Designed miniproteins, single chains, continued (3). Designs and how they scored, part 43

Each design is a single chain, and the fold is of that chain. pLDDT is the mean over its residues in the fold that is shown.

## One batch from the design tools (miniprotein)

Design m9480
Fold by ESMFold2-Fast:
Structure m9480 (fold): chain A 105 residues (1-105)
Amino acid sequence: QIRVGRYLDMLRRLLDAARRAGKEVYDAAVQSALEQAKILGVDASSADELLAKMPDLHPGAAGSIVRSASKGVLLALGKPELASEVMVASPAEAVEAALRALREH
């Protein structure tokens, strides 16, 4: 079991790590998350706006956004195979895979 607050913390942790890796990685994570949010009917135009809305989302929607942000990080790091794997993983597994790739990079 995972609560919506856990997804907010996961997304924040991932975006903070991506920001430290550089603008290209951060922008890719944010764009992937915002694209997924738009598909789910969540109106957000920035990372800060999306983070503010995360607590009010259904767990499935929040988890999907976290997976999509993780995909964005992995694609920016040149790891498309891992990006495909995180889309079928749990949100926690997706974040850990992306954070591991950021540490290895």
Scores: mean pLDDT 85

Design m9481
Fold by ESMFold2-Fast:
Structure m9481 (fold): chain A 99 residues (1-99)
Amino acid sequence: MDKLVEEAVAAAEATGNPDTAAFVRSLAEQLKEMGHEKALEFLVEDTRELAARVAEMKAQGMSDEEIARFEAIRTVAIGVRAVGLALEEDHPELAKLRA
């Protein structure tokens, strides 16, 4: 768990946005405290993909405003997914309703 928290935070810091880093750190620490390893693994991967997309947008010459707007929306989506996965870990019966 500690390594996954460190990996999630490092990926968030790679975006260069302190709000993203603070959000991901808080969420990763909560997922660790609650024992949601699967949700934390997805948070790491989603945050790495966000950092890669931000880097691509910067390389393409997109404005700081456009990048910030995209990052804000994606950060919320990442949080929603992580919380949803954590809920399914606590309540496995919810995953069966989707099958």
Scores: mean pLDDT 81

Design m9482
Fold by ESMFold2-Fast:
Structure m9482 (fold): chain A 63 residues (1-63)
Amino acid sequence: SEEVPYYIDLLEGLVKEGIITIKPEDSPEEIVQKLVDYGVELSPELQEEMKKKIEEERKKKLL
């Protein structure tokens, strides 16, 4: 749980720098998979927490 904010910030940084591209149609699972494919070591438990956090943030933002 405490690690999730760190990896969300890392993901946002990678997107801002153009290293990772997130499309509007990408699922939370696909977004987390892009981070793993980049080489970030995420446990299955942490991946599930990340998916939940991404989904919650996308629903809260006016989209």
Scores: mean pLDDT 78

Design m9483
Fold by ESMFold2-Fast:
Structure m9483 (fold): chain A 101 residues (1-101)
Amino acid sequence: NKEVAEKLEKSVDEISDLALKAKKSTTDEQKKSYIQQIINKLIDTANYLKSKGYDRIAQKLFDQASQIQQALNNKDFDTALQLIDQSMSYMNTVRIILKTE
C-alpha cells in the first residue's frame, strides 16, 4: 500500500526533525516539549495505521510511545531519544516493506 508507505515516510521525516530539535535543545524544558510532540505524532501515526487495518504495527507504535512517555516522565531524556530513534527505524522498515508489496 503506497499511500500508507508515503504517510509513514512523512511521519518519520516530521519525527526526525523534532528529534534533532530535542537533541539541540539546551534546557530540559525544551527537550521535554519536543519529545512530547514526538510522542503525540507517534500516537497519531498509530491511530492512522489502525484505521487502515494495520493493527499489529499500530500496537507496536502505541507501545513505543508509552515507553518514551515513561522515560520522559522520569526525565530520562537520553533513553527517550534512544527509544525515538528505535521507533523511527521500525517505521522506516515497515515503510520499505509496504512500498515493495
Scores: mean pLDDT 88

Design m9484
Fold by ESMFold2-Fast:
Structure m9484 (fold): chain A 97 residues (1-97)
Amino acid sequence: VERDLEENREEVIASLERAIKLVQDAITALKEGNVEEAIKLLDEAMDALQPTLGYATFAGILLFMAKEAAKEGNVSEAIRDAEAALKYLQDLLERLR
């Protein structure tokens, strides 16, 4: 039996809110030069998005790109990709509320 988005809306919203918080914290860590903490927070944000599956796939791709850029020392690219993911997640959350 398929579950409609409406039936899982509260769980999806909670997952998006957790991911948004983690991405905001990751962007702060990147701006402070704490790259190792930022990579950890980006991983946690991607894990938080697992219950959303296909709904947040593009944000997941952007977070993966941000993590790879951070690993390579490209902090400016990592911030840019993380901020793009944050905006996408915030827009998605507003559509579900």
Scores: mean pLDDT 80

Design m9485
Fold by ESMFold2-Fast:
Structure m9485 (fold): chain A 93 residues (1-93)
Amino acid sequence: TVANKISALAAAARALRAAGASDEEVREKARELGEKLGLSETEIEDALNIAFASPLPTPEEILKYYKAAKNEGFEEAAKVLEEALKKLGVKPE
């Protein structure tokens, strides 16, 4: 669903922030990812609003988001989550 895609994008944006990406880098990567997920500009902005209003996820939470994205078939979101995990020194299983 669109709601699942928005949640995946928000999770990816939160993970990038936890991995040390700047606000500008997070917004740019979220826009690219959102377009790949087929989200509109307003849906991408909704995901970013959720991400910036939310606390930073732990590495364990990011790993759960990664597994969820793979189970949903959101391969591009899973790649971004994997990138964040690698920067945090965590290998996805």
Scores: mean pLDDT 85

Design m9486
Fold by ESMFold2-Fast:
Structure m9486 (fold): chain A 99 residues (1-99)
Amino acid sequence: MPFSQQDVDDGIRLLKRGVTLVSLENIVKKPPEEITKEQGLDAAEALRELARLYAEQGKLEEAAKLQELADKILAATEAGDFEKFKEYAAEARELLLKA
């Protein structure tokens, strides 16, 4: 059985993680009044996609945490609570830096 699939999956995960980290850092650095609903929706979707990739690679605990943060970011965004969105974005960033 070839082991090349793991290398491809690792590459995709690392690239998506990097893009998401840059996006989350940009959100954390902005004042709440400059944060848009679209940025919240995009962040939630990116974290759900990363959760799927982490789960596929056997990182089930990290995947579950990313899914929880995606749901929290979505809820905060729908409520217009961009201060909570920033807090959850910071938590997601810290989680991804450790993963």
Scores: mean pLDDT 80

Design m9487
Fold by ESMFold2-Fast:
Structure m9487 (fold): chain A 78 residues (1-78)
Amino acid sequence: SMDEKKLEELIERIRELAAEIAATTDLAEFLALVREAEELLKEAGKIVKKSNDPEMEKKLQELLAEIQATVEAALARL
């Protein structure tokens, strides 16, 4: 479906942002990247809620855990 394609595109972009968060050495850049990732995660969450699909919900939960771990690790390094 179009929603499933949009979710996959959002997941790819969020993972790109996670790589940038992990690589950044600048606190201001870190905060801007985290804010962008939060906005995209909010959009992904809306798609998942509308889908009522347990597999999409599982993908979102796994992504949230990945992003949280990345943000915490990056913040500890900064």
Scores: mean pLDDT 86

Design m9488
Fold by ESMFold2-Fast:
Structure m9488 (fold): chain A 78 residues (1-78)
Amino acid sequence: SMVDATIERLRKLLREKYGEETVKKAEEMAQKVADEIDSPLPKEKARRAALGAIYTAMLAGLSFEEAEKVARNALKAL
């Protein structure tokens, strides 16, 4: 899907800029956010939405804490 292609592109950019450990931490954060926020999306779609938000925020230079806030707000806005 276009969403999956976008997430994979963002993941590659994040890995190139910050390394594999940062990608793994971002994936763990996305899973945590999807599990903790009540969203109208199915769990797996919520996780992908959170991943996109986290990757985009971190590539923009935001911290892990700010990226988590962006992801939580994105899911709450749905």
Scores: mean pLDDT 83

Design m9489
Fold by ESMFold2-Fast:
Structure m9489 (fold): chain A 72 residues (1-72)
Amino acid sequence: ARKEAAAEALRRAAPAFDKTVANIKNPELQAIAKRLEEVREEHGLTAEAVEKMAEALEKSLEENAKKLKAEE
């Protein structure tokens, strides 16, 4: 249940994050996104770790969205 909720939160946030990264086309941001995928595949995250990462990512996306609007 919790693992599924965390996975769904990541899936819900992933399109917005992916769109933001692709739109900027910043190599550094693309590297960060790939690193997150790599960690998930290679190290196998626990449900709690995934949940905390999703929460941190959501806060990061909010901050990044504000910066993008200011730069427009």
Scores: mean pLDDT 58

Design m9490
Fold by ESMFold2-Fast:
Structure m9490 (fold): chain A 85 residues (1-85)
Amino acid sequence: SSSAKQEAIKIAQELIKKNPDNSVVVDLGERAIKMIEEGKPLSDVIGEMIQLRIGYLREGRLTSEQNKALQEMIDKLLDIDEKER
């Protein structure tokens, strides 16, 4: 729905705003916004964020704080997706 897309974009924007100096978090947040604006299903956006987080974590490119911030965004996106069924 349009309202769910707007809420999801707002969550990703808030993540970027709170982590402006964290390039990995900013890049992933911006990617999530772009996918949502392009009309990708929220489930596809969530899947992409999980995949990228796991990849970066495996490569040692995520700090504990970055991993936590990304997980919090993913959890909020999952909550929105679940409400839309």
Scores: mean pLDDT 83

Design m9491
Fold by ESMFold2-Fast:
Structure m9491 (fold): chain A 71 residues (1-71)
Amino acid sequence: SKNVEIFKTIVEAAEYYKEGNYEKAVELLREHGKKIGSESLENISEEEAKEIIESSYEKAKKFLEELEKKK
């Protein structure tokens, strides 16, 4: 589903962000924006990317962990 893909992207971006690879974190979010047709996400700034990562990481991680338990 679209929610699984965005949450996976947020978790991956958060990991790059924690490693100091901010450019790769922003790139992942922008690439996902292109895939889903979100012009705002495709053109996201570094500051906006940080805000998404910080606000959504815990929720995204928990959602993906719950999905893995159902496999």
Scores: mean pLDDT 78

Design m9492
Fold by ESMFold2-Fast:
Structure m9492 (fold): chain A 89 residues (1-89)
Amino acid sequence: GEKKLKETAEEIKKEVLKIEGVLSVEYEIIGNEARILVTAESLEAAEKAKEVIEKIAEKRKSEGIELKAIGIHKVGDKYVVSAVLEYVE
């Protein structure tokens, strides 16, 4: 449950922060879900962050991690990637 979600969110944070143009990565655990927010300088950085999140979620699918939602939204001169991961039994 929460431990696997936290481990997954921490891996995502670590890998996404390596991307040039990513400004911040924040996450919160709510019940059986992890909500991840990435702020990026460019659409290119946001798209790369989205790809990294999708790849990590797919890798951990056998461990009960499922990607429920992911999207990119333009906010002023920045881009925000929002993702929701769920632990399924």
Scores: mean pLDDT 89

Design m9493
Fold by ESMFold2-Fast:
Structure m9493 (fold): chain A 86 residues (1-86)
Amino acid sequence: SISIEELKEILKSIGLNPSEEELKAVDKDGDGKIDIAEFIRLLADIVKKQGKSEEVHKILSKFDKDGDGKIDEEEFKEYLEELLAE
């Protein structure tokens, strides 16, 4: 799982400013954490709503290393850890 704080940092890095309502909508457990699948779904919703498909596509394509249209959740997690590294 990724924290809401990590989610905010990732979204800021790609030029997105999610509202508190959007963040609460994905934090269904109320524990301040979301899973990788919920994060991917949030990115898809933002693409449709804000038209920032190019930025989000660049992130998602890095997880589709095989070009088969599938995203490996473990590879996605490793990339998030690399992206959040200071």
Scores: mean pLDDT 62

Design m9494
Fold by ESMFold2-Fast:
Structure m9494 (fold): chain A 114 residues (1-114)
Amino acid sequence: TDPEAAGMAMTIESGDPRLRGHGPLLHELSKAVLAGDVEGVKKATRQLLEAGVPVEVLARIADWLVDENKYDLARAIFEVLAERAPDELESVLPSLSPRAAAIAQEELDRYRAR
């Protein structure tokens, strides 16, 4: 049991009703965030997206990580979203904070340059 990861997962889940029922995946995301595990964040983000969590909700989690100064972890989320749902990520850019939007745009530009 990891009480810090469980607490973070519950906080994230409470932020959007579309995250309800994704507790186990949010717990894995929270464990990766607390560990600074970029690859773990990417894996959890892919699984949440595959489970039907909308791009806008995942982008808002990344924006929250930017607010917490966890830039590399926020970038990991945006990298997955740019690879798997670039058009949807582009559509949510105006709703993000300026720094989060800038990181998301960099990942979209990097994906499009491939």
Scores: mean pLDDT 87

Design m9495
Fold by ESMFold2-Fast:
Order: structure tokens, then sequence, then C-alpha cells
Structure m9495 (fold): chain A 72 residues (1-72)
């Protein structure tokens, strides 16, 4: 399992959300999934994925829960 750090810089309320997710999914599959949901991705380095635009914070939480569950 790999631990990925997700950083969401919400442009609407200037809130920064930082969450860690443990998953067996490779980085390219995670990125492809997020892009399929029209999530805008910024810098991706090592185990960090920066999100610059996308869903509400509540929807973002649901996306991360899905990624964790899919790793089983």
Amino acid sequence: MTTYTFIYNNPYDKEVIIKEVQTTLPRNEIVAYLESLNVKIGDVTDNTINITDGPSSAMFDKILEYLERKSQ
C-alpha cells in the first residue's frame, strides 16, 4: 500500500484541505479517476497530489473514501 497526500486548494473560500489516503492504486489511475470527475490537478510529485479546482469539500471527502475502498 502507498500513502498519498491530497492537497485541495479551494479557490472559492481560500480553504486548504490536506488528507492522506492509503491505497494500492497506482498514481496514474488515481489521476485518471480524478480527471474523469472534471477535477483539475496541479503538481503531482512523489506521493503528493495537488488539486486546484473541482468538487465541494464534501464531495472531495466522498472521492477519497471511494479510492480507499477500491484498494481492497
Scores: mean pLDDT 75

Design m9496
Fold by ESMFold2-Fast:
Structure m9496 (fold): chain A 84 residues (1-84)
Amino acid sequence: MISDNAMAQAMKVIAEAYENKKAPVPRVVPSAELLAAAREAVRAGRFKEVTKGGPAPEEEVGAVVEAIVDEGRVHEAVEQYKKL
């Protein structure tokens, strides 16, 4: 089973990128399915390290997802979320 550590690692990546406020990322565009799943994870408040207190508003979800994309870990974060 997926441990909380795997999810915490994904949250850490999101938090770091979110704090950097728009890292310029050339050609880091994952598939629409991965982006949609990542947005659902953020909205559900799965990334508590960044969306402390529950689901994030839609405007913040976009910024957090962009940060996940910048780290190139979208697929890992999505898989960890699905296995929770």
Scores: mean pLDDT 53

Design m9497
Fold by ESMFold2-Fast:
Structure m9497 (fold): chain A 87 residues (1-87)
Amino acid sequence: SLVDVVSEAFLVVGIMVQEWYERGIDPASKIEEIEEFLRSYISSKLSESLVNKIIGEVRKILEESKTLQEFMDKLQEMRDKFEAELS
């Protein structure tokens, strides 16, 4: 379902960001890689406007978060919000 696609995309983004934190890489320096992943993963399944909205929200969370925990909390909140909008 559309909800499953969005949920899986956020799960993978969370894994990517956690891996970068564990490797001592600033995830904000990797924002373009996250955008490329999201576009490749969801663009064939979601509308262009929804894809751009999701990418914009992930970018905002990544830029505003100072720790892995803060990022994961905001990502979970965003996932719950999109799941509610799509159900």
Scores: mean pLDDT 81

Design m9498
Fold by ESMFold2-Fast:
Structure m9498 (fold): chain A 93 residues (1-93)
Amino acid sequence: KVLEKAKEYLEYTAKKLKEGVHDDEILEELKEKIEDEEGKKALELFTGAVLTELAKRYGLSLSKTVDLSKLPPEMLKLIEEVVELVLEQEKKL
């Protein structure tokens, strides 16, 4: 299911970010793992949710946003963790 795959992508991304892998490299790796339309939609949901949270924190407007309130609480926590890890990594660059 799309939501379950998106959660898997979030968990994988958080793990790789903690290992010091750059977000750009993780995104390319995830793109290579996409085998079907469900995986593509899961990646779109994952990237859209992360970008929506980043835009919200920085007061930026996006042409398309993901309604974060419709996501499970556990997934929202993963999105927030990924965003915090990305921001921490950017501070070191």
Scores: mean pLDDT 75

Design m9499
Fold by ESMFold2-Fast:
Structure m9499 (fold): chain A 83 residues (1-83)
Amino acid sequence: MRERRLKLAERLVEFFEKYFGLEVKSVEETEDSITVVLEGEISGLKVKVTVVITDDSVTITVETEEGKKSTYTFSIEEVEKLL
């Protein structure tokens, strides 16, 4: 459902901007997903956060300037409860 994906994208962007000071660099929408890329600095480290939202899941990938990459996958319902 597109409206549900858009609302989650808005809430996740607001969360990362408010608490981590990240800036949206790109937004890509398809029929089945929304991908948001955010970049900024956390504790002096440059980070890139990629959020992929589908009807069933949210996948958050955090990449540091040191090349470390961590991926976290949540159900849509889990993310909605946290936001």
Scores: mean pLDDT 81

Design m9500
Fold by ESMFold2-Fast:
Structure m9500 (fold): chain A 68 residues (1-68)
Amino acid sequence: LIDALRDLLTRMFEERKKSLTNEELKELLKELGYSEELADEIIELVDKDGDGIVTMEDLMEALRKLEL
């Protein structure tokens, strides 16, 4: 989970993406070799409002909470 969040943040930084849809997030995680179950878990953590959009800031906040 923590490794997946770090890899996502790294990929978003490399691609200069500030936000992802839930579909884009699942696609990137699959490209990085992570399971769909893990992608769903990440979406549950970051898309708290159910708006279908996750920002780099939301992902960083989730990583911070998991590491603390």
Scores: mean pLDDT 75

Design m9501
Fold by ESMFold2-Fast:
Structure m9501 (fold): chain A 77 residues (1-77)
Amino acid sequence: SGGKELRYRALSNLLDLPEAELALLSDADVVAFQRAVAEKRRELAARTDLSGAQRAAELDQFRREEARRRIAAAKAA
């Protein structure tokens, strides 16, 4: 659907990953990914030892690693 395509395009831009690889993720995978990112954001928000820029960089790295892990699992299925 168009909504799923727009979602993968946005994620492709955010994660610097090919849209075609992100399209391998199921709706359940995307929901689980979003939950993991939200939990990581909450964890990082509690880190007073990090600057805002450092928290943003850690969150961006987590998003990329989590997306790659889920894509790898989808390819193996």
Scores: mean pLDDT 76

Design m9502
Fold by ESMFold2-Fast:
Structure m9502 (fold): chain A 67 residues (1-67)
Amino acid sequence: RIPVTVTAGGSVGEGYVVRSEGDTVVVEGPDGSRSVYRVEAVEGNVAEATFAGARATLTFAEPVELA
C-alpha cells in the first residue's frame, strides 16, 4: 500500500493509502472508506484521477508507476 494525499474540489485529505490495479486504483481513507479511481495521467509523483465523474489529484511522497 502506497501513502497518498488526495486533493479534490479544493480540499486536501491526508492519511490515505493506494493499491494500484491496472488502469484503476483503490484509495482507502483513514476512516476505512474505499473508493475506486480511474487514473487518467501520471507525472512523476502526481496522478490525475476521476471518481464518479469528479476529478481528483493523487500526490505521492515519491514517483509512482500506476498501470
Scores: mean pLDDT 72

Design m9503
Fold by ESMFold2-Fast:
Formats: C-alpha cells, structure tokens, sequence
Structure m9503 (fold): chain A 67 residues (1-67)
C-alpha cells in the first residue's frame, strides 16, 4: 500500500548517509504523501503517515549533522 511505501521511505531517510541521498528520498516521500492526500481515506491515516514521515526527515537531518 502507499502507506507502507511512506513508512519504508521514512526508514530509508532515517538511515541516509549523505545530504544528497536524504534530499532524493524526501522528494520521493513528498510525492507519496501528495498521493495519499488525494485519496479518500481518514484524516487519522493521513496524519499518522505524515507525522512518521516528518519525524523521519528530522531524525535523518539531525543524524547527518552529528556525523
């Protein structure tokens, strides 16, 4: 499902080893979030997926700054 793909890309973002890789994964994740937003699903499902994605981006960014 698209939700599973968002979680998978979030996990990849958390483990990104370069800014370029992180930026590419964030771009892909934003496309998936946009697709999810256009679907007729519950706001809870959308919010949960978006929070996980944002948290993954923040964690990835912070981890790269500590490297």
Amino acid sequence: SIIDQIYQIGDQIRNATSQKQLDQLVSQGNQLIDQLKQSDYSSTSYTGSRIYFIGSVLEGELRLKKL
Scores: mean pLDDT 79

Design m9504
Fold by ESMFold2-Fast:
Structure m9504 (fold): chain A 68 residues (1-68)
Amino acid sequence: SVLEEVKEELKEKAEELKKIASETLQKQIDRILDDWLSALSKKSDEEARKALEDITKMIDELKEDLLK
């Protein structure tokens, strides 16, 4: 399903972010990921796709900040 695909992609992006994050930040990423996954489960397929696009942009910006 679209929701399963979106959830899997989000988990993969979060895992990549955790590889460059401190232990403290990794715990925060896990909490945020759980919140996002819960929110996505309540959305329509179209809403979930749009949310994934926005979340992906946030993750990309955070990755750039962590690599500075």
Scores: mean pLDDT 78

Design m9505
Fold by ESMFold2-Fast:
Structure m9505 (fold): chain A 85 residues (1-85)
Amino acid sequence: STLEEIRRLLERLRAAETVEEALALTREILDLAEPYIPVAKYIALRLEIIGIEIELEKGLISEEEAIARLREIAEEALALVEENG
């Protein structure tokens, strides 16, 4: 199921050690979650990812902090799918 796929990707994200891998996995999770969550929440989570990329580019956050925030976004997406699905 889509929910099982999201959970599998989230486990991979928890093991991710690079920001590039974490970004790719978080985006994939959010794409899978999109049909099951409110559009406004989907847009908000997408904007959070963009914000993280901007902060990384400006050197305002570390890669470790970015990965942690991306994991939080992915966990929120999973929770929203479980709640609204």
Scores: mean pLDDT 89

Design m9506
Fold by ESMFold2-Fast:
Structure m9506 (fold): chain A 74 residues (1-74)
Amino acid sequence: SLTPEQEEVLKKIEELLKKAGVSDEDIENFLLTVRYHLSRKEYITAMLLARAYAESLGLPDVAKEIEEILGKLL
């Protein structure tokens, strides 16, 4: 079902951000935003916001990987 796939995507993004040294608080706040849009099937919005967030942290390679992870839901 879509719910397990969405949760798996969020876990992969969380692990990626933790490896990049992003704080637990920032990760939690970011994942809440992504979860909200995924729950509404707003996949393109989730991807664009996730890319912009990672780029704002100076992590362009992470931004690209997040895009690829979320793109699998499209």
Scores: mean pLDDT 82

Design m9507
Fold by ESMFold2-Fast:
Structure m9507 (fold): chain A 92 residues (1-92)
Amino acid sequence: GPPAPVSEEELERKREEEIKAFTEAIEKGEIDIEEVKKQAEERIAELEKQDPELAAVFREIAELIIKAMEGENVEENLEKALRLELEARKSL
């Protein structure tokens, strides 16, 4: 695939920043859970038509993010979601 312009160290830093920003947004009530669910379902439905295996991974990511938004193991679920997203990107 095309070379990733970002180092592993940079990706790790971005992951930590994204987890922090997302956690803060949830705590402040800035995230619309229903809108996120809708966007995830639409994206997964389109992806499933092209690549059902990749769609299954993104469905797991969406479930982890939704659990985090509902206050269940927020940081752990967000970390797992981001790790799955990075692994999915490596498979492309």
Scores: mean pLDDT 72

Design m9508
Fold by ESMFold2-Fast:
Structure m9508 (fold): chain A 62 residues (1-62)
Amino acid sequence: SEELRQRIRELTREALAKARELTEQIAKNSQLGPELAEQARKEGLKASDEFTEEETKLHKEL
């Protein structure tokens, strides 16, 4: 489905934007570095999970 592909691309773009912002904060604030790095990792995993969920929905619709 083109709609699902567009939605997946949008979710990926949003997740990458969030990861970039967190990476910049890590670079600028060494005091919160480990905590921000963990948040960036979790946001990346969340984006991956959302991508997988959309693919799983497509599979179930088949």
Scores: mean pLDDT 68

Design m9509
Fold by ESMFold2-Fast:
Structure m9509 (fold): chain A 89 residues (1-89)
Amino acid sequence: SELEEAVARAEELARVLEEAAESVDVSEEVREAVREGARLAVEAARAYAEGDLERAERLGREAQALYERLKREHPEEFAAILEKARELL
């Protein structure tokens, strides 16, 4: 189903991002922030699957804001994680 596919996709992307963060030499602060963003994205997908669209949108925005902060404050470390994640996809 579309809802099951959305959750599965979010979980796979979260796994890839976490694996990438563990595979590159980045600070624990950046690694923890990536894991938190991935968790928020999975929770957003699950809220969407449950029909809670307002919660899904809020959690999705929180994940996006966290990644935008990482890009601003730790651009080199975040870029390294994204490059590794692309290799793992």
Scores: mean pLDDT 85

Design m9510
Fold by ESMFold2-Fast:
Parts: sequence; structure tokens; C-alpha cells
Structure m9510 (fold): chain A 74 residues (1-74)
Amino acid sequence: AEEERLLQEIENVRGLLKGQAEVEAAGEEDEELRARLEAIREDNASLLPQEEQLVEEMEKRAAELEKRRAQEAA
């Protein structure tokens, strides 16, 4: 459902961020990776506002579920 889609999109962005960090670490030895890093940063900058909202939505849902479970378990 929607939660699965949010997780998929978050995982995709996390994958991009992991790739960015990996390129940053390897970029010292590879000029091509440096160019790719700039492209990744540019893409991430355009996507970050949308992704931040998706993360917030998922955190809100998780908090509501946890609060409900805690109240029922007490």
C-alpha cells in the first residue's frame, strides 16, 4: 500500500545517498566519479524537499502506530 511505496522511495533516496558517499570516498582516485558526484548532488538537491516530506509522513505513521500499541499493551 502507500506505506510500501513510501519505504520504496525512501530506500531509493538512501541508495542515492549511499552512492554519493561511496563516490566521495572513491573520488580521490577517480575524476569520472567526481563528475558523477556533482550530478548526483544536483539531482538530490532537486529531490530532497519531496523526500523529506515522505520521510516525515512515514515517521508520523510509525509514531501513531507505536503510540496505539503502547496504549493497548499497557
Scores: mean pLDDT 66

Design m9511
Fold by ESMFold2-Fast:
Structure m9511 (fold): chain A 72 residues (1-72)
Amino acid sequence: AEEEAKKLLRESILESASYSVLGIGYAASAVSSEDKEESEKYRELARKYNEESRRIDEEGKRKAKELLEKAK
């Protein structure tokens, strides 16, 4: 049970980190873009990837906590 929670948390951390890196990349692309429309698209993508990173991290922590609580 604890090992399952640790594995789930580790996988969620890695997935969350991957989305965070993509968000940073899109934010940099937005700043570097000379086209206003393209810059706005990259800002929206950066926001979505950063929000998804946070959601994955929070969901992973929630599920890990549920597994630990069920293990007693």
Scores: mean pLDDT 80

Design m9512
Fold by ESMFold2-Fast:
Structure m9512 (fold): chain A 69 residues (1-69)
Amino acid sequence: SRAERLAQFALDAGSISGNLEAGREIAKKVLEQGLSPEEVVALMREAGFDEFSIERFEIGVKIWERREG
């Protein structure tokens, strides 16, 4: 599902940023609440994810949405 893919991208960004636990918490919120990519980015910034990991998350989401659309 879309939520599962977005949650996976959040986990991947957490791994890249070195914030594994925060990535898992964000992924859980995506699955439970249906967060948008923009809401996920806001939570990543609040959790202290670096801009490189956030940018890779945004690019990954855009590539996936283009393939599915």
Scores: mean pLDDT 83

Design m9513
Fold by ESMFold2-Fast:
Structure m9513 (fold): chain A 64 residues (1-64)
Amino acid sequence: GSGASGAASGAGNGALGGGAEEAARGPKQVFDAGHDPKGGEATAKAALEGGGEAGARYGSQLAG
């Protein structure tokens, strides 16, 4: 329903913003993170937690 669409939209906007910032910083930071065994996991976890929390807040706003 509209609540789910709102949560997905909020998470998508957060992901896009993060991606743009990383692109601006340059590929060397991404390459360096690739050599860190926790780099990919930490980035994915932060994105999921940040996006999930933002989506939950947006969904709550639509529900109430």
Scores: mean pLDDT 51

Design m9514
Fold by ESMFold2-Fast:
Structure m9514 (fold): chain A 70 residues (1-70)
Amino acid sequence: MFSDEEIEEVVRRAREESPYADLVSEEELKKMAREYLEKLAEAAPDFPKEKLKQMAVKSLVEELESRAKA
């Protein structure tokens, strides 16, 4: 349901917000971004896409920090 461009936007924003994004492969970052967007869209189908993307970026940044410190 989300385009590759929308997933790339979430990945780009996560890289801007987290130094740990560069420690993970591009393919893994895109996979994580897609998974968060899909989960959020299922939980809140009435939310606008921009809000879902903002929430996905936050979740992705938090997971990247957790993985880097593990």
Scores: mean pLDDT 80

